# Designed miniproteins, single chains, continued (2), part 91

Each design is a single chain, and the fold is of that chain. pLDDT is the mean over its residues in the fold that is shown.

## One batch from the design tools (miniprotein)

Design m7365
Fold by ESMFold2-Fast:
Structure m7365 (fold): chain A 64 residues (1-64)
Amino acid sequence: METPPREALRLRVLQLRAAGLSQREIGERLGISPATVSRLVREAMAAMGAASAAEAAAGFAALL
């Protein structure tokens, strides 16, 4: 499986967001800054055409 690290991080961030974790909590768990978490969420939103981080997380959760 040849998933780039950024794509793997985006999926993990969306999983944690769907579980109800904040940007700070996700950053602490993954060892990345909250700013990086925010950027990954924005990238996922853009890729999904979602209007909000909550919508992106809900859409991802529905695909699980």
Scores: mean pLDDT 70

Design m7366
Fold by ESMFold2-Fast:
Structure m7366 (fold): chain A 73 residues (1-73)
Amino acid sequence: MSDEEKRKKLVTKATALGILAAAAPYEEDKKGLAEAMRELIKEIEKLLAELNIKDPEVEKLIEKAKKVIEELE
């Protein structure tokens, strides 16, 4: 996978994570949502490491998502 493809996937996955985090208070399948969010976080962290980039906004989103996961469980 090219670096351009990795960057596009990073944006897509970060956007999805933000949507799931925002939807969390309204979700009935809290366990399924928590598992989906954890998977996205792992994929985002892998892409950040492979691209060797620091994105403060993405890092803030991951921290927010981790807090949401704690509240879902």
Scores: mean pLDDT 81

Design m7367
Fold by ESMFold2-Fast:
Structure m7367 (fold): chain A 84 residues (1-84)
Amino acid sequence: PSREEVEKAAEELGKKVAELTGNEEVGELTKQAALAAWEGDYARAAELFREAAELAEKAGNEEMAKWFRGAAELAAAKAAEAAA
């Protein structure tokens, strides 16, 4: 996909996450993490997903927090693979 297509998808994902969690910051972190992953910066994506997981937990969204932790682990694994 093009950068424009990925940016639009990341914006839509972030907006949906913000609506689901009631927290715009979680939505923005999700958008930034998706963009970082697309750019191949998996280390940054992992950090952003971990921060999103912590905020989702504080907001009481346990399922979203679990999903973000899984995404962070996957991103961290890809970063480690690229470094090896």
Scores: mean pLDDT 81

Design m7368
Fold by ESMFold2-Fast:
Structure m7368 (fold): chain A 113 residues (1-113)
Amino acid sequence: SPEELQRQLREQGVQLGQALRPNYEAALDAVMDLMRERGLTPEERRKMWDEMLAREPELDRLAREIRRQMIETGSIDAFAAQVAAEIAALTAARDLDGLLRLLGLLGALLRNS
């Protein structure tokens, strides 16, 4: 039923939020550490943050698609593990732009959960 589908979507959203919150915090910490390492000014940090936020409509669309796929496959934990591995790889590469893009996507996933 539509009501049962809505209930399942809400429950999956809660599980997704719980699984991804540690990844969001890890990505945020990595971004802040790399911004500090690069000696970025408050204005430069704000510009990079604003550029990430400007992508919210695209990221919200992608987040809805990822959520649908996770519901269909039941793979929330596997997805969270893959995201953690990606954060580690981007951090090792010192890829601030990659971490910001991933942080934006994680924010969109949490916002749409």
Scores: mean pLDDT 80

Design m7369
Fold by ESMFold2-Fast:
Structure m7369 (fold): chain A 60 residues (1-60)
Amino acid sequence: MTIEEALAEAEKALAEGNAEEANNLVTRGAIDLAQQGASDEELQELSRRAKELFEKLLGV
């Protein structure tokens, strides 16, 4: 799974009103990226972009 794929799936779950599933999808994406040898910088980017996405769609 790529950062883009993880964020797209999370955005879809948030649009469906399922914040728990969105968080699970981001977590699974981070695990997949780490297993593929992703850098700490890539994992931090996923976390940052996920936070921005959640703040934008949930208003928090």
Scores: mean pLDDT 80

Design m7370
Fold by ESMFold2-Fast:
Structure m7370 (fold): chain A 70 residues (1-70)
Amino acid sequence: SPLLAEFTRVAQEAVKALKNNDIEKAEQLISRMEELLRQLEADPSVPDREIRYAKITLEYLKKKLELKKK
């Protein structure tokens, strides 16, 4: 799925932004992941397993972002 590939790419960029302490960029990328997840949930061709993993990845990165904010 092109949407799943894009979600994975954005997630990798979010991880990099968090490692670089670029909080503003990480917030923007996480917001983009939320938008892509909504599109993935609306796509009946995307398996439920992939939706679950995308949700887990997003929640993990959101938690990491919260911990990096002072």
Scores: mean pLDDT 86

Design m7371
Fold by ESMFold2-Fast:
Structure m7371 (fold): chain A 73 residues (1-73)
Amino acid sequence: TYTLTGKVVDEKGNPIKNAGVRVVGTDAGAVTDDNGNYSITISGPGTLKISAIGYETKYVDWTGESTLDVTLK
């Protein structure tokens, strides 16, 4: 089991609050805080789904990074 932390921002670098970070095919997920920060527990390599109201959903393959920052459009 791994802990992944990171930040979800918009194209201007502003933090996105309440963005969902979910492991595809599982119930594992997290939501960003008021500063766009998240922390999620992952059991192994997989695909992350990052979504927020008003933004395009983004899929990111995770392969063992301890930190992953994501920009939504």
Scores: mean pLDDT 83

Design m7372
Fold by ESMFold2-Fast:
Structure m7372 (fold): chain A 75 residues (1-75)
Amino acid sequence: MEEEERKRKLEKEIQEGLFRMWAAVMAMSPEKPSEEELEKAAKKLGVPVEELRKAAEEFKPRIEEERKKLLEEEE
């Protein structure tokens, strides 16, 4: 039982880290990832595509703000 609880806690931490990392990568990318790239990433990371799409939607305004800031700092 303890091992199963530890695994679930680890999975949650991995999921949160994954979302944060994905958001950071998207902020650095000048272009939005294609549906094909999202599917490949989801398959490699072992998460459903819907989770990645939801993360993209939730982090989209934050990513756009970061991207705008980077463009403004260049000038």
Scores: mean pLDDT 63

Design m7373
Fold by ESMFold2-Fast:
Structure m7373 (fold): chain A 66 residues (1-66)
Amino acid sequence: GSSEELKKFIEKLEEKIEEIEEEIEELEEKLKENPEDKELKLELQILEGMRALLEGMKAFAEKKLE
């Protein structure tokens, strides 16, 4: 049913969020060494935006299961 498909979609979103969080952690470590690096700051901001979007999609999907 559609709820099973939605649950699988949520699982995939969780996996992608975890992947992005790992990339964010790596960029945060690099930024600690180069705190004024504009390129690293921009990359971090982009990844944080992508994480927020995926978390929003997950929250919306979870509401649809109710």
Scores: mean pLDDT 85

Design m7374
Fold by ESMFold2-Fast:
Structure m7374 (fold): chain A 86 residues (1-86)
Amino acid sequence: MTLVIVFRNLSEEQKAQLLKEAEELAARGYKVEVKEEGDTLTITIENLTVEQMVAYALRAIGLGLDGAEVKIEIEGDKMTIEVTFK
């Protein structure tokens, strides 16, 4: 399955941390693509299991409970998570 996660309204510190996490995943052999546009990061991860997808969805829900705006869409083998920090 493919995960696309879009983070919006990132601080420089949040952006740097997410870029490091994406680089570490790629170093571990995951197929990771990162697109940076100002304060927005789009991270695409391919070949995830259903269990890994559920874990990412739960983490995103946690960010929503902490005040971020979170939207999750599932179509076929693709999950898109959008997180907007306030």
Scores: mean pLDDT 82

Design m7375
Fold by ESMFold2-Fast:
Structure m7375 (fold): chain A 60 residues (1-60)
Amino acid sequence: RAEEARRLLEEAEEAIREGNVEEAKRLVSQAEDLAMRSPEEAMELLERAGRLQEKIREAE
């Protein structure tokens, strides 16, 4: 669901701030899965997930 995906993305941002890159990757993956099930918000959620993946790449 879209709200669950947003929550997971927020948790992923928190994990990145804590240096927990592996957890952030897992949370982003789960959020992308949920975004695929919410067509109307999929683009927004996937764009946000992409930004977090960029931050994860920078944290590596």
Scores: mean pLDDT 77

Design m7376
Fold by ESMFold2-Fast:
Structure m7376 (fold): chain A 55 residues (1-55)
Amino acid sequence: GREVLIRVAEADSGLTRAEVESLLTASRAEIERLGRRYGLSPAALESLAQALREE
């Protein structure tokens, strides 16, 4: 479920739980900011957001 995916995402990316959960409602600009902060591509964060919505 979503809770397991959030915990895995925290461990793999370094994002906090709140930041992972924010991906469900994040704008493109917010996704780009998080990507810059954590060294992740915006495409990777958009894929994670999609996976979270499918849980």
Scores: mean pLDDT 79

Design m7377
Fold by ESMFold2-Fast:
Structure m7377 (fold): chain A 116 residues (1-116)
Amino acid sequence: MIKIKYEKVLELEDAATGTRLRIIALEVEGATEEEKVEMVRRALEEGLRLAAETGELVFLILGDKEEAERAAEELAELWREGLTPEQLLEATKGSEAFRRVLEEEIARQEAALAAA
């Protein structure tokens, strides 16, 4: 059974654009690495869909409490500075599950653009 041991939510808004960002950092117990990757992937897919519909971005970070908190704070700082996909990837190095999902999603989007 998967248990949430720690949760932190950061909500950010760019005053210039009105774009909203929500970062959810979780420490979970009882999940395999593969289950964590799947959780992050589903959250990223839903987050991208929600962003297209509402202008709100949602990111899920899974890891140990200290690494998840650090990654969330680094993401928040980079977002305020004009986050790019490459900067997002760098900020998530402390969360292996998030990094793997983000790399796969970037590769998928690049392949879709190349095929268009």
Scores: mean pLDDT 67

Design m7378
Fold by ESMFold2-Fast:
Structure m7378 (fold): chain A 55 residues (1-55)
Amino acid sequence: SPELEALRAEAEAVGTRIAALALEKATASPEERARLDAEIARLAERFNALAAEIA
């Protein structure tokens, strides 16, 4: 369905963004690492919510 396709596309985009932020965190300053950790945690919650809705 168009709705499921949209959810899957969003889940893929969120997953890709988490991966990119994790790579950025490897070279980040301590202050920026804290900000990146918070953003990754927020995106992970969104990813889990999307995965649950798709299931």
Scores: mean pLDDT 87

Design m7379
Fold by ESMFold2-Fast:
Structure m7379 (fold): chain A 68 residues (1-68)
Amino acid sequence: SPMAELEAAYAFLSSDPRIKVERVGDDTIVATTTLSVEEQIGLALRLIGDYPLLEVSISGNTITVKAV
């Protein structure tokens, strides 16, 4: 389910000390990173591949992950 994938994504992102993970409402996670642009793109692509039921977007140093 999208919500189960969101919880898995939260656990995955929370395991990296370079990523600050916050919950926004019931269906959205916001990950603020200190990663390079290339590393951040790689992380977003991995999230898209591993969690296909989630919407992933990048804005600046922030990755937003949403259950849709």
Scores: mean pLDDT 86

Design m7380
Fold by ESMFold2-Fast:
Structure m7380 (fold): chain A 65 residues (1-65)
Amino acid sequence: MSLEELKEQVLSKVPEEMRAMARASADTIADVDEEKAKEVLEQALTLSTGKDIVNVLNEGLKSLM
């Protein structure tokens, strides 16, 4: 699965009001480290709630700082 396909699938699970934040986080991780972004997005695909997905994306960002 491509990075873009992973992003689209993850974002489809996030409520519209949180989707912009989730997209920004995913894009930032991908700009810094594409492999890390892929790992984080694959983990996020196993989650069922938008809150959990956003939390995983934010943790991914923090791990790069």
Scores: mean pLDDT 79

Design m7381
Fold by ESMFold2-Fast:
Structure m7381 (fold): chain A 84 residues (1-84)
Amino acid sequence: VEVTLEQYLAAFSAIMAALDTSGLSPMEEADMVLNALGLAVRALPHVLAGDIEAARAVLDEYDLPSEEQREAILEALIAVAKAL
């Protein structure tokens, strides 16, 4: 299944909601936005295909603040995939 731009934007919004941007500088916030966009583009196709292991492997490639944040992002992506 070809992933649409609207689906990527929904995933991006869900990832951003799972991340805490409070106390970040504008540069740190921009880096977090870029990471969230990259995660949406790379992980969402795997989640939509039901390949959660591949999605988790994509998350492991990113420098995320904690294991809890990684799991929150994965849960957000799964929720978006179920709603699509």
Scores: mean pLDDT 77

Design m7382
Fold by ESMFold2-Fast:
Structure m7382 (fold): chain A 94 residues (1-94)
Amino acid sequence: MEERERKLREAARKVKEAAEIAEKLGDEQTVELLREAYRLIEEAMKSSPEEMGRLLQEAIRLLTEAAKRLAEVSQEAANKAGEAAVHAAEALRL
């Protein structure tokens, strides 16, 4: 399942990049949303296929909320969070 793993690793990388920007902006609430999404993606990579779906759906929800919040302060960070959600959704559909 190399393609799914690649998509999840890309999602995690984009979340980390978005979190670094949010942290520099002092947006602690959005940083916590992104950190939780990162944890869920990492957990999903170690989980059964059944559990992975549940974890990724929650991660996508958090990433969508983070992207919406970041769009008001950093389009770059918002784009990274949105890209992470897309990669997670693509992994979920595989």
Scores: mean pLDDT 86

Design m7383
Fold by ESMFold2-Fast:
Parts: C-alpha cells; sequence; structure tokens
Structure m7383 (fold): chain A 73 residues (1-73)
C-alpha cells in the first residue's frame, strides 16, 4: 500500500506546488523554482518536520518544477 500521508504533509505539498505554479506563471526559470523548493524544505526543517516528511514535500516540489519547465521545451 502507498504510505499514508499526514494532513500536515498534504497541506505542505499543496502550498509548495501552488507557490511553484505561481512563480512559473510569473516567468521563473527552473533554477528559481528549484531554489523555492530548497527554501520551503529548510523552513519545514526549522519548524520541526521530520526528515522523511521534508523529503516527501521536497520530492513533490522538484517533480512539479521539472514538469512545468518541460511544458515550455
Amino acid sequence: ATPRLSDRVVRAIQELVARIKALYDAGATLEQLLAEVDRFAERLKAEGYPDDEVELVRRAGIVAAKTLAEKKA
């Protein structure tokens, strides 16, 4: 079975993906989108999220950023 995500992690993923989409729509580069993913992940670590949850959020953000960048290629 797919690991069950907490509501906290699901909300974090949704927030990060929404931020990435907004930056992409504003003309941000892939490098800038990935930098936003890194900043968001560092904030979650500072807020006390465990490493496994931070990695799930970071992975979702990276996938979203790359998927959006590929649509322009």
Scores: mean pLDDT 80

Design m7384
Fold by ESMFold2-Fast:
Parts: C-alpha cells; structure tokens; sequence
Structure m7384 (fold): chain A 65 residues (1-65)
C-alpha cells in the first residue's frame, strides 16, 4: 500500500510540474491517470511518464477519460 502511495505521488508531481494533472488514482496493481490535456500527443506523453514510474515501482498504468 505504501508503494502505491509513492507511485501516485511521483506521477502526480511530474504531471503537476508540467500543468497536466487532473487526477491520479491507484487501485490494486494499477495506476489510473487522468490529464487536463486531451490531445493524442499529450495523452501519449502522460502514458509514457506513468509507464516509466509504474515500471520502476512494479505497477501497471492506464489512462482514463
């Protein structure tokens, strides 16, 4: 559980730094990310940030609308 909180925090910090953070939620083994930016390139970039952090900490990542 603490590892999931750390993953949520790191993803939220990166997205907040670039102004894209709307929501980050950890459930089970998966991080769910919702971004303010809705274009395809911004969604891909947010997914890559989430995947990089999730892979480092052992969690899957999903974007949600």
Amino acid sequence: MEEMREAERRVAEELERIGWLEEVRGEGDTLYIKTKAKDILSQIAAALIGIAIGFELGYSVKLYP
Scores: mean pLDDT 72

Design m7385
Fold by ESMFold2-Fast:
Structure m7385 (fold): chain A 66 residues (1-66)
Amino acid sequence: SAARIALAALLREARENPDLTVEELAEMARKMLEAHGLPELAERLAAEIRSKRTLEEALEVVETYL
């Protein structure tokens, strides 16, 4: 799916950005999934990302959605 490909691209970009915060990752994922017509999934994924303390844990959440 286009959304899954976009989420995989986001994950690659996030891994290359050491200054990225958990909140920024959550917002990027939410906006991307909303743009693909998946607002309920966007809110769930963003909430799960925001529940994590570190970027590493947040990235693992994103991987489970791929």
Scores: mean pLDDT 85

Design m7386
Fold by ESMFold2-Fast:
Structure m7386 (fold): chain A 58 residues (1-58)
Amino acid sequence: KAEQRARIAAAKEERDRALELMRSGEIPVETAIGRILRAIGDGLQAGLEGGIPLEEAL
């Protein structure tokens, strides 16, 4: 469970970072969307493996 929570935290950080880079114009919106979707997928997978609620995994 601790490992899955760490993966969820990392996924949330990646999502927030991609949003910040998009807002600052550092990366294109298409690139940001791809990174966000990947991060969401990683977080959800970790949540399912660890039995963590979806709202916490997102």
Scores: mean pLDDT 80

Design m7387
Fold by ESMFold2-Fast:
Structure m7387 (fold): chain A 66 residues (1-66)
Amino acid sequence: MEELKKKIEELESEITELQNVRDALRRAYEKGVISKEEYDRGIARVDAELAKLQEELNKLKEELSK
């Protein structure tokens, strides 16, 4: 069970890192450092990765709760 908990912790850390990247992209766009196209691409990439990690996290949490 520690293996599952460790993997969940790792996924949660990766999700937090990606959320920080998303926030950084938003701040950069608000400051005019990046274009709307760069912002939209960055957000799309981050959201896709977050969706993938969130799906994995949900599966592992389901397994842990069994």
Scores: mean pLDDT 83

Design m7388
Fold by ESMFold2-Fast:
Structure m7388 (fold): chain A 88 residues (1-88)
Amino acid sequence: SELEEELKKAEEYEKKFEETGDKEYAIKAAEHYKKAAELYEKEGRLVEAAELYDKAGELYKKAGELEKALEAEVKAGMLLIEAGLEKV
């Protein structure tokens, strides 16, 4: 599925970032995690979506993409509230 492909790409770029320290891989990983999160959100899987938005936010932050990181973290928090969960 599209979701599985986006998750695979995100994980591959995240591993490349871990191996190289190249911020471009962190950005690419974050973008694919964000796309996967959007797909989970459309399916009503809010907790899984929030987890992936949080991963995207962390990767954007490591890449210095602070605005994108904040947007992803806010989205993750909103989804956890919508799911009836308390923010950790």
Scores: mean pLDDT 86

Design m7389
Fold by ESMFold2-Fast:
Structure m7389 (fold): chain A 55 residues (1-55)
Amino acid sequence: QLTDEEALKEAKEILKELKDKGVLTDDEYVEALKQVEENPLLALEMLKEAKKLLE
């Protein structure tokens, strides 16, 4: 599966996309970045789940 480095990169990309679409506020984006850095793989799974629900 994904390494921590790959998960971190992908999670940051999803977060930026959500921020650009107005789904996340600036404050929410900063908080989410902290969570991604703590647990990249878990954060990525949660972000992918959230993205599916926002479809």
Scores: mean pLDDT 78

Design m7390
Fold by ESMFold2-Fast:
Structure m7390 (fold): chain A 90 residues (1-90)
Amino acid sequence: MSGKEIKAKFADFKEAFTVNCLTCHTATASPPVTGPPAGVVWGGVKVPTQEEATKMKKADLVAHLQEMKEKNPNPAYAKKVAGLIDYLKE
């Protein structure tokens, strides 16, 4: 989904982030709500939680997502992360 499609479909950043990023990490989801949320590490880079992502500066989040895309060269994953980066840059 392109940045324009994400902007048109999702009213807020939290929903956009959850649907376009966190859905790729459901199989490695954090343990039950009794512990602090732990992000998944892929290619040596931690996947930010929704809470972490919403607290990050836009430029820092874009840089982190770019690193995730570079460390995890799966085409489907890279495409979703690229769409979210485009959404954030607008």
Scores: mean pLDDT 60

Design m7391
Fold by ESMFold2-Fast:
Structure m7391 (fold): chain A 72 residues (1-72)
Amino acid sequence: VAEEAERLLEELREEVEELLERVAAEARAQGLSAEEVAEMVREAVIELLKERKGEEAAEVMRRAFEAARAAA
């Protein structure tokens, strides 16, 4: 799961980097906490994968984030 998620992020590297920059700017403007920023990033990445790679890729990423949250 994590390996598949990492590969998907690698394939969309530029889009993910642009997304992270945008989320950081938006969070700064809204005064969001680190936890709120992390949730926004997670949802935005899942949505990006759904749009570019389809539902299966989004599901892989969702499972990877869930596993990472459980491990943290």
Scores: mean pLDDT 75

Design m7392
Fold by ESMFold2-Fast:
Structure m7392 (fold): chain A 69 residues (1-69)
Amino acid sequence: KVDEAKKLLDQALEAYKQGKYREAIRLENQALELAKDDPELKKQIVERMRPVSLQMVGESLRDVAAQID
């Protein structure tokens, strides 16, 4: 399970590099699911995927601001 979670994390980071943010997030969620019982691995996944999360927040704020304004 640990090796599979790391493999999914690597795939998520590669998808992020390619600009496939939705794919990267889907792969991150799968890696987190496999890491449920491993708090150290879960922490590593969250920390390495932080740039993707920040990108999502930026995009979401832009879309919400356009709707509310």
Scores: mean pLDDT 69

Design m7393
Fold by ESMFold2-Fast:
Structure m7393 (fold): chain A 76 residues (1-76)
Amino acid sequence: MDKMIESFRKIAREAGMSEEEIKEAVELFKRRQKLIDEAIEAIKNGDLETARKLLEEARELEEKLDEIFRRGKEKA
C-alpha cells in the first residue's frame, strides 16, 4: 500500500499537480483501496450485497481520481 501511494505521489508531481491536489488524490486512493479490500472480505463471507455497494463506492472514487489527474495533466 505505502509503495503504491508513493508511486502515486511521484506520478502526480510529474504531471504538474499541486500538493493540495496530490493530497486529495492520495486520500481518494486510500479510501478506494480500503473499499476494495472490504468488498473482497464481504465476498469471502458470502455478503454479495455489501460487496456490490462497496465496489460501487470504489468506482465513484476512481472517477474522482481520474478527474483530478485529468485536470492536473491539462494544466501542465
Scores: mean pLDDT 77

Design m7394
Fold by ESMFold2-Fast:
Structure m7394 (fold): chain A 82 residues (1-82)
Amino acid sequence: MAVLRAAITTASREAAEKVAAAVRERAAALGAEVTVSITEQEDHTVLGVAVRAPDRETAERLREALEALPEVERLVASIRPA
């Protein structure tokens, strides 16, 4: 098992909700447990994402898929054994 933790910066709450939906959909397809929190700031919105994946390869593929989303301005992530 591996845990992906990510902080994702988006331009708006609407962009953050789109990213959150994509995270939930991708995690569900992988059978992974996911927690998403959204924090709205004055000029941007940040998602906190935690995904418990079956292996590191799955966690890495999910990270790469999220980084590729047009709504994602910055993504800072760590993947650790669980």
Scores: mean pLDDT 83

Design m7395
Fold by ESMFold2-Fast:
Structure m7395 (fold): chain A 77 residues (1-77)
Amino acid sequence: LRELAEKLLEEARKAAEEGDWEKLKKLREQAEQLLRITQQGIELARQQGQPVPEYAYLVLDTSREILEIVKKAEEES
């Protein structure tokens, strides 16, 4: 999970630099899905009184960073 999130972040930075809009669109959808799943998992853990693992917050932050990169690239075009 951590390696996948880091790979997607690197791909987003590269796609933004290259102006690869097709790839940015796919990365946006993937990041939105990761963000949604991670937020749902955190909420379920809290509702059950279980500790939220640290890696869940790392995935959440990375997904948000990817979305921010894509948004900035779209605004600059």
Scores: mean pLDDT 79

Design m7396
Fold by ESMFold2-Fast:
Structure m7396 (fold): chain A 73 residues (1-73)
Amino acid sequence: SKLSPEVAERVRELLEKAAEGLSEELRETLLKMIEAFRSDIEELRLVVEALRTLGGDEEYLEEARRLLEEAEE
């Protein structure tokens, strides 16, 4: 299933903020993935887990994960 445009934009903002502490190369790769997976819930969940593994900001990642879970309901 896919996110509404409003929720997709919010998830993107949260993932970009979570990635701010990462190297420029990792951020570029993750931003490309976010654009490619823009509204796909399963693919965006993979981006959240990748960012968590790489040490992204947990507060932003938790909010993004919550929005993705709510969208599946």
Scores: mean pLDDT 77

Design m7397
Fold by ESMFold2-Fast:
Structure m7397 (fold): chain A 66 residues (1-66)
Amino acid sequence: MEAEVGAIVRAVADYTATRPDELSIKKGDLLRVLAVNDDGTLLVQSLATGEVGLVPAAYLEIVEAG
C-alpha cells in the first residue's frame, strides 16, 4: 500500500526502535505520515505522544488518506 504525506496510519504490530532516528510503536497506535522514504520506512508522528521517528511501512496500515 502506498502511504502519502498527511495520511493517518495504524500500527498492525509492535515495533521496537533500535536506532536514534526510529520510533517505538505498539499495535493499535495511530500516527501521521510526515514523509515517505523509498527504503520502505515512513517518518511518522505519534498522535498520542507527538514523538517523531522512522517506522518500517510493513508495521503500518492506512486508516485515513490525506
Scores: mean pLDDT 81

Design m7398
Fold by ESMFold2-Fast:
Structure m7398 (fold): chain A 75 residues (1-75)
Amino acid sequence: MERVWEELRAFAREALAWLERETGKDIRQLSPEERDAAIKELAEKRAKETGLNPAAVYATLHFLYGLALRLEEEE
């Protein structure tokens, strides 16, 4: 079972690094308001590129960040 947690933690690190690279900001150091704004901007950009619903993309990215942060806290 330890291997599953190692894979999830690796995913969390990759997800946070990806968000940092895509937003051009240190997401972990932003206020909740600044982080929300950065995620919304990224969601709008990705929705435009993919043709997906912006609200759905935003919800997915917000969930991804929350999951990654939670997995990091369990270290």
Scores: mean pLDDT 74

Design m7399
Fold by ESMFold2-Fast:
Structure m7399 (fold): chain A 74 residues (1-74)
Amino acid sequence: MKKEEIIEKLAEILKELRDASANLTPAQRVAKAEELGPEIVKLVNEYLKLEKPTSFDEQTEAVVKLLEEARKKA
C-alpha cells in the first residue's frame, strides 16, 4: 500500500467516526469502533513499514504525522 493511500484510507475512517458520533446510538457507535479499530491499527503498521523509523522517537513522530495528515483530509 502506498503512503498516500494509507493517509486517504485513515482520513475516511476518521470522517466515518466523526459523522457517526452525533446521531448513532451507543451500541451502534461501539459496533462502528469495533469494525474500524483493526483497520486503523493495520494502516498505522503499513505506514511505519514505509517510513522505516530507526528509533522509538522517530516511530512516535511518524505516527503523529500520519494522524495529523489524515485529520487535515478528514
Scores: mean pLDDT 76

Design m7400
Fold by ESMFold2-Fast:
Structure m7400 (fold): chain A 55 residues (1-55)
Amino acid sequence: SPARQALVAQLVAKTNEILDKLRAENPDASNEEILTQLAEQTREELAKLRAEAAA
């Protein structure tokens, strides 16, 4: 559906933004630490986007 496609596109864009920000702010962090934070923040962003889509 168009709504699903838009949600996926927004999530991808947000994931890339979060990854870039995490790397820039935490240059000494391990890949495992970055991936853990990325997964947590992506989960929160997905929940937020789903709530906005339901409103």
Scores: mean pLDDT 80

Design m7401
Fold by ESMFold2-Fast:
Structure m7401 (fold): chain A 89 residues (1-89)
Amino acid sequence: ARAIAALGGLLGALGGTVGVREGGPAGAPAAAGGAIAGIGGAVAGALFGDGAAAADGGVAAAAGAAAAGSALGAALGAAGAALGAAGAA
């Protein structure tokens, strides 16, 4: 359960990283912002998913929490990168 929740968080981070990679050459600040946001999302996703899974003790709960955390992490990572680039400009 904990490994699955952590993996969900890592998927969020990977989503952010892939987005940064595609856009990375366009600007160094965007790449840095995306990476930081992705890491934050991954940590939040993993911690949130793991905590929820531990409390419920259910695989379905762990999967749901991990998926939600991963989706939010990816979304925040992408939004953070875009906002960081815009703010820096």
Scores: mean pLDDT 49

